Designed miniproteins, single chains, continued (4). Designs and how they scored, part 7

Each design is a single chain, and the fold is of that chain. pLDDT is the mean over its residues in the fold that is shown.

## One batch from the design tools (miniprotein)

Design m12224
Fold by ESMFold2-Fast:
Structure m12224 (fold): chain A 75 residues (1-75)
Amino acid sequence: SAKEKAEQILKDIGWSNMLNDDVINEVLDKYNIPKSKYSQVKNILREQYVRYYGGMMTFEEMEKETLENLTKLLS
């Protein structure tokens, strides 16, 4: 399912790599994500990174929202 794929993608990228384009590209390619969605995935990760490391949300909230947004994109 899209949710299971999103969960595996986020685990394989890792929360320390949310801004690492090379790691993100490799993981998205591994899971056969269309190239047309790459920019949208990176935008989701960047927005959540900024909000979490800026102190605007908890780690649990970031994890939940990132998964929900990525699942919607991959559906």
Scores: mean pLDDT 89

Design m12225
Fold by ESMFold2-Fast:
Structure m12225 (fold): chain A 69 residues (1-69)
Amino acid sequence: SAEEYLEKGKELFEQGKLEEAKEYYEKAIELDPNYAEAWENLGKVLEAMGEDLEAAKYYALAQEIREKE
């Protein structure tokens, strides 16, 4: 499930496996594009990788999803 991919991504992020964490967050988003927490965590891993502009875009997407209601 999307939640299982998100949790695996978080484990990998805590281990410093940033590229693998990114892949699992992307898998979570593929299953549920409205999963705001997955977009936020993708932003966090990109920020940790030094991709601040890309991270900002994903934080904005997560905020947009949260504001749809």
Scores: mean pLDDT 85

Design m12226
Fold by ESMFold2-Fast:
Structure m12226 (fold): chain A 56 residues (1-56)
Amino acid sequence: ISEEEKEKIAKAAAEAVKAVGGSEEQVRRTIERVLEAETIDEATKAGAEGVILAGD
């Protein structure tokens, strides 16, 4: 997965976390987890987990 693709997924995940009422800290943690991913599937999963945790 490219750096550019990671940034796009991180941005989408950050917006989703904000949409469910997540805090700035939850947004930041979600972005960092997406950026540490090695594959598109891992990045997408990290983003989805961030949204679920923020909505809890």
Scores: mean pLDDT 79

Design m12227
Fold by ESMFold2-Fast:
Structure m12227 (fold): chain A 68 residues (1-68)
Amino acid sequence: STILKLIGLTLRLIGDPRFEVTLNSDGTIIVKTTLSEEEAEELAKKLREEYPEFEVSVEGNTITIKPK
């Protein structure tokens, strides 16, 4: 289910010390990173390929993930 995928992704991201992860009540995951903008864009591209059911956007070094 989309909810189980969202929880699993959130837990995976929390485990990475490069990421400060916030899960909002609406299901939006906000990932503040220590990555460069280029590295954040590369990660966002990978996340879009791995989770096509999620909308992934990047602004600077911040990645926002939400269910479609």
Scores: mean pLDDT 83

Design m12228
Fold by ESMFold2-Fast:
Structure m12228 (fold): chain A 63 residues (1-63)
Amino acid sequence: SSLIEEALAELEKILEEHKDDPEKQQREGVRLYLRYAAQLSPEEQRELAERMSELTKAFLASQ
């Protein structure tokens, strides 16, 4: 759970830092997922993927 919260905080920073570069947002987002997923159980990997998707949708809707 703490790793998932850390990953989501880093994702938010990536989205904000690269808001004008969708390709970099996607590339850095995938890279972030892979780094954290390696430390997570299959269930936590699924939770992380779902929460990252929801955070990204919310961010894009706020633009």
Scores: mean pLDDT 85

Design m12229
Fold by ESMFold2-Fast:
Structure m12229 (fold): chain A 78 residues (1-78)
Amino acid sequence: MKKLRDEAEEALRKAEEFRKLAEEAKKKGDYISYTGYRLAAIGYGFHAKLLAEKAEKLGDMRAAELGRRGAEAGGMKG
């Protein structure tokens, strides 16, 4: 389980990083970079959520928070 949680944390970190880069690009009016960074954030956020859900099913309750944060970073909240 540690490996799945570690991979989820890494994916979440990248998702949050790309989300911040997207907001910076938007603030500068660089909509091409904004779109690219936003898509990267969505991809990594989804990956973090998926890994966290798998770890949680294996009994790693600490992974639940990573899944929530991954969904937020990827803009997948619903």
Scores: mean pLDDT 76

Design m12231
Fold by ESMFold2-Fast:
Structure m12231 (fold): chain A 95 residues (1-95)
Amino acid sequence: MLESTEEERRLAEEAKELARKAMEHAEKALEAVEKGDLEKAEEHLEKAREYLERAIETLDQIKDQASEAAFEAAAAVTGAAVMVVTTEKVLEKAK
């Protein structure tokens, strides 16, 4: 129980950190679009997708999805996914 709880908490924190990085890169991609730097926007969007994919994979490794830590991690990953998808649509419209 203690070892499993510590491992699940570690995975949740890792998923949250990866989701945070995905959101940070998605935000930078949106700023690049606003400045007309489409090449920079594509670079940041690619990084955002990479971090989001890793965050989802890490979250999927948590066995107790009903834990508070898992719920917080799932919320962070969901927020990052929405931001990445929104950024992708904005970049496509800017092309």
Scores: mean pLDDT 82

Design m12232
Fold by ESMFold2-Fast:
Structure m12232 (fold): chain A 74 residues (1-74)
Amino acid sequence: KVKEALERFRERHPDWSDEELKKFIEEVKEGFLLIIDAVQKLTDERGGTEEDKQAIENAKKNLEKVYEEELKFL
């Protein structure tokens, strides 16, 4: 799970503050959103189906939900 992965990451980087860890997590989230946006653009350019577009939209929503639900208490 994401929380357990974050705790392991914190253990490997004991010199990182909670603020630095939060900043890193936000940067990773931004990176994933940029990748999903690139996939959306390529899908649109290649004439992807409504099912493809819905899957990409769901991926964005799931990413936001995971960060909101699992990381909001970090």
Scores: mean pLDDT 74

Design m12233
Fold by ESMFold2-Fast:
Structure m12233 (fold): chain A 52 residues (1-52)
Amino acid sequence: SPAAEAARHRAEAAEYVRQYQKALDNGDIEKAKEYLRKAGEAHERFVAAAEA
């Protein structure tokens, strides 16, 4: 269902935000940028699924 797909992408984005914070805590700016990008991609999928 579109709602289930949106929820999955939302959870994926939340997980990448958690990884982003861990990378920042470790001072790993390159890893932080990577996870921020992945979080943005997951958010785009969430928006697309929510509009379906």
Scores: mean pLDDT 85

Design m12235
Fold by ESMFold2-Fast:
Structure m12235 (fold): chain A 61 residues (1-61)
Amino acid sequence: MTREEALELKRQGDEAERAGDYERAYELYLQALEGFRELGDIEEAFEVGEKLALVLRKLLE
């Protein structure tokens, strides 16, 4: 995965989260997180991981 692809997945996840589509946001953030981990982008991976945890909490309510 390229950094541009990982950033696009993060952007789509942000849009899904704003729309209240937490299931879609979870899928997109999970893909973005794996992409940033593969790239070694620790800061982006950490940020997306936090977003992923928040949407997971919403899904489990």
Scores: mean pLDDT 85

Design m12236
Fold by ESMFold2-Fast:
Structure m12236 (fold): chain A 106 residues (1-106)
Amino acid sequence: DIEEMEEGIRLVAKALVENKSAEELYELAEKLSGSAKLLVTALGDAIKNNDKELIRDIAWAALPEAIKAGEEALEKLIDRIAELAGVPKEEARELVERLKKLEEER
């Protein structure tokens, strides 16, 4: 369901920006269903298991929603990606700036 997936992406973006713990994500997932529940649970599992590649993939999917939320949300997402993925903040920022530029060209 596209609508459930979109809700899941929005919730994941918000959780990353708000620096939610795996436990808080699991509590959120209990209130959700379908694709939204699966996506929020997957983020919780990725954080708990320190799955850096899955965290990057989920953060990539959440990026457009963080861009729409504004500069403060985008900066918080960059910080969270760097922390969870174990990459330098500069690398995470360069990735985000490239994606932002691609979105602005459309």
Scores: mean pLDDT 75

Design m12237
Fold by ESMFold2-Fast:
Structure m12237 (fold): chain A 67 residues (1-67)
Amino acid sequence: MLTKEEIDEAFKKYDKNGDGTILIGEVGKFLRDLGIEPSVEELIQIVKKVDKDGDGTINKEEFYEML
């Protein structure tokens, strides 16, 4: 079971800029750190659901809603 605490700690590893977001290209690595192994197609679907602004980044709140 994924907790918000586990998501936050994994997120910090990929939020290199400290801006509270991670890049679409890093989402797959972030999910694998949480023990999730999505396919490329699943990653695309996840990104489309949470990248509502189309800016190519995902914030922590969007991850909490998706997971």
Scores: mean pLDDT 72

Design m12238
Fold by ESMFold2-Fast:
Structure m12238 (fold): chain A 61 residues (1-61)
Amino acid sequence: AKELEEFAKKLLEKAKKLREEAAKLKKDGSASQLEIQILEGMAALLEGMAAWLLKKAEEVK
């Protein structure tokens, strides 16, 4: 249970960093739209995996 919660937190932290990077690139206007979309898409996938892990952690309580 605790391992799943910790892993989910790590995934959420990585997703947050990816979204922050995408936001910076949008502000600078120096990155391609495709690069920004890839970063946001990866963040969304990590957030989805974290939500699934948290749900599984809660099932064992």
Scores: mean pLDDT 80

Design m12239
Fold by ESMFold2-Fast:
Structure m12239 (fold): chain A 70 residues (1-70)
Amino acid sequence: GKEEEIEKLLEELSKLVPESTKPLLEEFRKAVLEGNLERAERLGVEILLQAPEENRPKLGEIMKKMIELA
C-alpha cells in the first residue's frame, strides 16, 4: 500500500544521508503521512542541506515521490 511504498523510499533516503540526519528523515516521513506538505517541504530542504552535494538530486527525486504519494 501507500505506507509500504513510503517506507521503501525512506530506506533509499537513509542510504544517501549521514547517520546524524536520520531523525530528520523520521520527521519528514511523519509530515508526509500526515499530509503536512508545508512541514515536509521545510524538512526536505534541511535534509538536502545536510546531505553530500552529489546525493542531492537523487534525494530530491525520492522526497518528491514521497510527497506525491501523500
Scores: mean pLDDT 83

Design m12240
Fold by ESMFold2-Fast:
Structure m12240 (fold): chain A 56 residues (1-56)
Amino acid sequence: SAALIRRVAELAGVSPATARRLLASMGISGAQLEAAYEAGGEVTLRVIAAEIRKLL
């Protein structure tokens, strides 16, 4: 979802467009991001954002 991508972008310190590209490169689809958020909430988004920061 666009809202979850924006939140990951905020946590990673990147633009939403950059977050979308990096999530895709990691093999994380929008559906997978939504499922992960439903299972683990905000903590899951922080873990994903930390992985994105490692790619910067």
Scores: mean pLDDT 85

Design m12241
Fold by ESMFold2-Fast:
Structure m12241 (fold): chain A 61 residues (1-61)
Amino acid sequence: SPLEEALKKAEELVNETKGKSRDERDAAFQRFVQELAKELDRETTVKVAFHYLKLLDEVEA
């Protein structure tokens, strides 16, 4: 489903940004959310964005 594919992309983005600066992570996250918003509804985009932030918090801890 589009949601499952987007969640996998969020996990991939977390792995790509783990070793990057805060500014690079923020920029990548903003681009990711804008891309999702072109194809997905607002509720799904928000769910994927929160999933990314939760995973990011776990890998930074």
Scores: mean pLDDT 80

Design m12242
Fold by ESMFold2-Fast:
Structure m12242 (fold): chain A 86 residues (1-86)
Amino acid sequence: MTLVLTFRNLSEEQRQQLLEEAERYREKGIEVEVEVRGDEMVITLKGLSVTQEIGYILRAIGYELDGAEVEIEREGDTTTIRVTLP
């Protein structure tokens, strides 16, 4: 299963934290790709467990409760979560 996370309006501290999280996933054998495209940060994770994917969905709900705009899309085996922080 592939998870694509797209973030907008990240602070520099939040970007650094996500980069450190991505590196920790690589150390655990998860295939991770990180791209910065203007104001948008895209993180692609391949080989996630169901529990890890649910964890990201719960985090997305948390962002929405804090006033972010959240969109979740599914195409085949790929789940895309788009988060625009306030």
Scores: mean pLDDT 80

Design m12243
Fold by ESMFold2-Fast:
Parts: C-alpha cells; structure tokens; sequence
Structure m12243 (fold): chain A 75 residues (1-75)
C-alpha cells in the first residue's frame, strides 16, 4: 500500500512538472490505478480508488492542485 501511494504521488508530481491539466493528471492516475489493481486485493484496490476519488473532490471543491490534494488525503 505505501509503495502504491508513493507511485500515485510520483505520477501526480511528474504530471504537474510537465504542465498537465488536473484532468490529464487524473487520467494518468486512473491508468496507474488500473495497472496496480492486478497486484492488490479487492479491499486494497477499493481503498486506492477512494483516495483518488477524494483527491478529485478536493481539487474540484477546494481548488487545490492534484499534488496538494493527494498529499492531504494520504496524510
């Protein structure tokens, strides 16, 4: 789980560094979640999906960057 969270944070940071929009970064996070899902239990996958969903909500509702929102959700 910790390694999966670190991978999602890396994807988000790389996306922001590349100047991607929040939507483009979320598309990359969803692709990474799909790749990781083959390695996890259904419960672990649901937890990772919930982290991404909460990150999306914070970006949409509070105007946070994707990295800021994801770091808050995993804290």
Amino acid sequence: MEEAVERLLRVAREGEAAGLTPQQIFNRLMLELSRLGEQFTPEEFRRLAALIQETYRLVKDEGLSVVEALERVVA
Scores: mean pLDDT 82

Design m12245
Fold by ESMFold2-Fast:
Structure m12245 (fold): chain A 58 residues (1-58)
Amino acid sequence: SDADIRAYLEALRRETERLLEEKGFSPARQEEVRRRLDEALANLDLQTATEVYAEVLL
């Protein structure tokens, strides 16, 4: 359901935000990643959110 997808994306966004802080990404890069995740969440775009998470994880 859309609600389940949104809950998953919100959890993924929170985890990605923690990684951004932990890895010491620049404020500009953090803002870029947050914007991309916010757009993915608004569109329920699992693919984009997963790609952004993978970029940050590496």
Scores: mean pLDDT 85

Design m12246
Fold by ESMFold2-Fast:
Structure m12246 (fold): chain A 113 residues (1-113)
Amino acid sequence: MKEQALKEAVDLAKSTIKQLNLAKQEVVNLREAGRISQDVADQVISLLNEAQEHLKEAKKAAEEGDAEAAKEHLRKAAELLEQAADLLEESDPALATSLRNMAEELREMAEKV
C-alpha cells in the first residue's frame, strides 16, 4: 500500500507541475489583458514557482521512499496554491477554483502517503 501511494504521489507531482505551467500562462494572459496588476501577476507566478519546486522535491522524496518528506512538500505545495487562488479569486474565479482543486488533490495524496 505505501509503495503504491508513493508511486501515485510521483505521478500526481508530475501532472500538477504541468498543470501549473498552463496556469502561469493564463496569469500572463490576465496581466496582458489588464485584468490583474503586474504586482498581482508577479506574486502569483512566484507562488506557483515555489509550489513547483516543492512538487519537484516531493517527487524526489517519493522516488526515494521518503514518505515524511514527500508528505511535507505536498502539503507546502498545496498551501502555496491556496495563496495563489486567493489572489485570483476576484479576477479569474475559474483559475482560482482550479488551483484550489489541485491543492485538495495534493492534500489528499499527503494523507495517503
Scores: mean pLDDT 91

Design m12247
Fold by ESMFold2-Fast:
Structure m12247 (fold): chain A 59 residues (1-59)
Amino acid sequence: STMEEAIKLAEEIIKSHPDLSKEEAFELAGKYVASRFDLSEEEWKELLKKIKELAEKLL
């Protein structure tokens, strides 16, 4: 699914930048996903929550 692909990209971006703060990693991953996926407002809200959780868990 588009959501699953977006989450995988976000996780890869976060893992590729372990030197960033949780906030910086969240912002970078969000920016990359926004540039590649055309998501609905509801899907984007769910995705941003998931990206934040990934940044907090991985960093």
Scores: mean pLDDT 79

Design m12249
Fold by ESMFold2-Fast:
Structure m12249 (fold): chain A 69 residues (1-69)
Amino acid sequence: MSLIEKAREIVKRVYEETGLAVPLSVALKLLKENNGDVEKALEEAIEYAKKNADKYAESDREALERLLA
């Protein structure tokens, strides 16, 4: 899979786990920092989302679908 496809998977899984929509750019940055390791980047993305919950708590499914498109 390309890095962008892995980043989309992370965004989707973060939303499924936390209900928070993390930007694709954040997921991509974390993937690059973790040498393309999806599981490690996912763990860090979940923690990032939780720390920034106020910013992402109002994210809806339509916004997430646009981030993944």
Scores: mean pLDDT 73

Design m12250
Fold by ESMFold2-Fast:
Structure m12250 (fold): chain A 55 residues (1-55)
Amino acid sequence: REETIAHLEANIERLKKEIEKLKSLPKTVRNQLLILLYEIVIGSEELVIERIRER
């Protein structure tokens, strides 16, 4: 469980770095959609961490 939480937290940090990289690129519709998708994935992984801690 703790190892799973650590893995998810590492993935969240990686995705946050990818978002920052995308923000440095031209502000195209495609890049903005990718940022939105990564933010959704981060939110989903944070929800999974909460569910693991609850159980």
Scores: mean pLDDT 78

Design m12251
Fold by ESMFold2-Fast:
Structure m12251 (fold): chain A 89 residues (1-89)
Amino acid sequence: VLSLVSQIDVLFRDLVGELRKLGKDEAASKVDKLVNEGLVAFSDGDYDKAIELFEEAIRYAEEASKDDERVQSLVEEIRKKVEELRKAI
């Protein structure tokens, strides 16, 4: 479970980097903030809150770059990992 959360964190960092490369700095900052809040919630044992925050971050990234294939690939991969996390807790 901890390894899965680490994978989610790494993928979100890659996603934030891709958003910044596209000049989507505000979306990148929102995603980064939501992910950090989700990781804090997970550390506190509030798993439902953590998943909700990760899903919110995915939604912001998807809306910001719906036509960018690399962003969409990262969003889909993160969505799969979050679903695996939901089933593991």
Scores: mean pLDDT 85

Design m12252
Fold by ESMFold2-Fast:
Structure m12252 (fold): chain A 147 residues (1-147)
Amino acid sequence: SSVIERLLTGKREDIQAVIDAGELPALIKLLDSKDPEVRVAALRALGAIAAQGEEFAQALIDAGALPAIIKQLDSKDPRVRIAALYTLGALAAQGPELEQALRDAGALPAIVKLLDSKDIGVQNAALLTLQSFKDPEIREEIEKLLA
């Protein structure tokens, strides 16, 4: 509740305070909620952390967020899939080390699969997320997955 509200302000100081308080594991655990609205809110909060920069994105990787976020791509709720895609895009946008972490975690084939989604919002989010990858080797891997 208050943690998610602080993170969604997008203020660097608010995000740093949440990380310093050790709240990341509790936030990541919200991705196991049976309520898709809770999972969407948690994903949006994780995305806001990632968007603050490489240091914050790396803190999410170190806390084990990446496999939990990728798992949300298999959600039956398109809102959860869209939120997960945008969060992965925010992570990838933080630089080549983050792009490699997503690749090593198996994010690329999972994202590419969502381009075939019947939900146009999911298709568009997947395309936008793939556009966040700028590393030439990772872009070649994406092109091979699209063939």
Scores: mean pLDDT 89

Design m12253
Fold by ESMFold2-Fast:
Structure m12253 (fold): chain A 125 residues (1-125)
Amino acid sequence: LPAPPLPATTNPSVAPAWTPQLQWMRNEVLAALRAHPHAFYFEHPPDPNALRRPDYYDIVKNPMDLGTIERRLDNQAYTSLQEVIDDFRTMFDNYKKANPKGSPVYQAALELEAIFEELVAKAPK
């Protein structure tokens, strides 16, 4: 998938920064989510068998997983805390769209999303 264009609302003269908020996401939020017993559903992109289904990418336009978010944080690819939050929310939404309600994966997505949102509410500034 081509990357969506960056949001046009921020002055383009600001350099990417490894902020305390981004460090907190990398060290605390990822660790907390990975401590969940069902976090393994979210560690990698969809199973290679799912990649053979064109309709999967019609449902999930921006595939996202914990490993991709970790790599983007480690590479300082995020320019703001909001971009990381958006990727996590995209991940949870993707799993909720692609999986039946009541499935273990759908339930895990709801549980991890709840933990994530509670942590985001306590984010350092």
Scores: mean pLDDT 72

Design m12254
Fold by ESMFold2-Fast:
Parts: structure tokens; sequence; C-alpha cells
Structure m12254 (fold): chain A 63 residues (1-63)
């Protein structure tokens, strides 16, 4: 299976996002959700980015 970077370079954006989301959900952390939100924002997926940013903030508030 291709890496996230290779998928993005090939324009397979939906597959790259699914792979990133799966990796973050398998090992959730504030930093991981925050990173995912930033990448989604860069790709123009603003609503999905806002969702993961909220999840990142919720995890930080537990610290």
Amino acid sequence: MLSVRELLEQGRIDEAIEKMEAAVEASPSAAAYGYLAKELERLGYHERAAEFRRRADALRRQE
C-alpha cells in the first residue's frame, strides 16, 4: 500500500485522507488530531478539519 505522501503526490487525496484518519484513530492523541486537522485544512476539507481540531482540543483539556 502507498504511503500518505505518495497518495497525495499522485492526486489520490481521498485515499490519503482515509489512511491518515485510520492511523490517527488507531493511536489518538491531541497532537495527532491537531496534525490531521491542519493537513485537512491545507487540502480544503475545512469541515473535517474543524471536527478533528475539536477532538484535539478536547484531548488537551483532559491534561
Scores: mean pLDDT 75

Design m12255
Fold by ESMFold2-Fast:
Structure m12255 (fold): chain A 77 residues (1-77)
Amino acid sequence: DKLKEEIKKLEKRIEELKRELEELKKEREELEKNFTKENMPKLVGLAIRVVGLETEIELLKKKIERLKKKLKELEEK
């Protein structure tokens, strides 16, 4: 059941990344409420980090789907 362990590890990593993404979204909302030109570099930095985390989450989700499909094929035999 190495595949089950790998899937669990990737799912845990996605949960961690999703938590970080929610924190960044919350920070962005707080900065947007009190928007100033001085906050623009911070907003840009947050936007870059959000895109990076979303991309990593998508790649990990695709990897999990591939592993789950392989696991299902093995369990159906």
Scores: mean pLDDT 81

Design m12256
Fold by ESMFold2-Fast:
Structure m12256 (fold): chain A 85 residues (1-85)
Amino acid sequence: SEEELLKKAREELVKAIDYLNQGKFDEAAREFEKAADLLMKSNSPGAQTVAEIVRKAADAARQGNREEALIYATLALMLLSLIEK
């Protein structure tokens, strides 16, 4: 279901943020990529926009830019919360 796709995307985003907080940038980027892939499978309006923001978080994580990755990840979580309602 759409609800399950969005829930799984949120779970992967939370895992990615946890990896960022541990300084595990490659693991964080992989979890962000999983979240983006799940969001791209969703038909919910705005889900693809959130996926693009999550991909920016993954790119920042791969570059070792923790601050930029956290900004994009936090924005993605906020927007995803609006879509899940």
Scores: mean pLDDT 87

Design m12257
Fold by ESMFold2-Fast:
Structure m12257 (fold): chain A 73 residues (1-73)
Amino acid sequence: SAAAEGVLLFARALAELSARGEELREAVRRFEEALRAGDLAAAEEAAAELERLIAEEPEEVRLKALERAQAAW
């Protein structure tokens, strides 16, 4: 879906800029895997973890990631 694609683009951009990029990439991988498998429960858990990691990033890093994601779209 467009919403899932947008979140994934943003999260990938954030991973490139974040000091915790490896954790963000792993969370993205788990979310993508759950979506491909059609595992709703796993997708919900992975999405919640991704949301927590995103929320823990400094605002300035999140804004720069948003700019990068928008350029990639």
Scores: mean pLDDT 80

Design m12258
Fold by ESMFold2-Fast:
Structure m12258 (fold): chain A 60 residues (1-60)
Amino acid sequence: MYRLVVTFPSEEAARRAAEAVRRRFPDTRATVEGNRVILETEGSVTQMIGAALYAIGEGL
């Protein structure tokens, strides 16, 4: 399992990012905790990196 925490400038940005990840990467779990998004996957590190970069782009 890979786990990564991404911190956003606002809770709204974190929610947008998490929702976008859930739509694009259904095998990646995205949990919102305040302005942070916790990404978890049983897949590859490449999948985690892709999900994280996508989350950052959508959260901006």
Scores: mean pLDDT 81

Design m12259
Fold by ESMFold2-Fast:
Structure m12259 (fold): chain A 81 residues (1-81)
Amino acid sequence: SLLDEAIRLFEEARALVDPETFLRAVKAGGDAFYEELKKKSAAEAIRAGTDRMAEVLREAGHPEAAELFRKAGDLLAQALS
């Protein structure tokens, strides 16, 4: 399922990143998710959140983890659409 594949990609991305950087990415993504959710779109909020997390991870030097996270978020958003 899309959900199972998204979970797998999230776990792969998490394994590539140190806990502090990962938590910083989660914080940034959570903020982006919440702001987009105010516009009444759960799928768009998920994409905004995971895209922001991916940006933070990419800037921190983890481009592979960033790409896996972005793909996982897209699959999760599709499952909610």
Scores: mean pLDDT 84

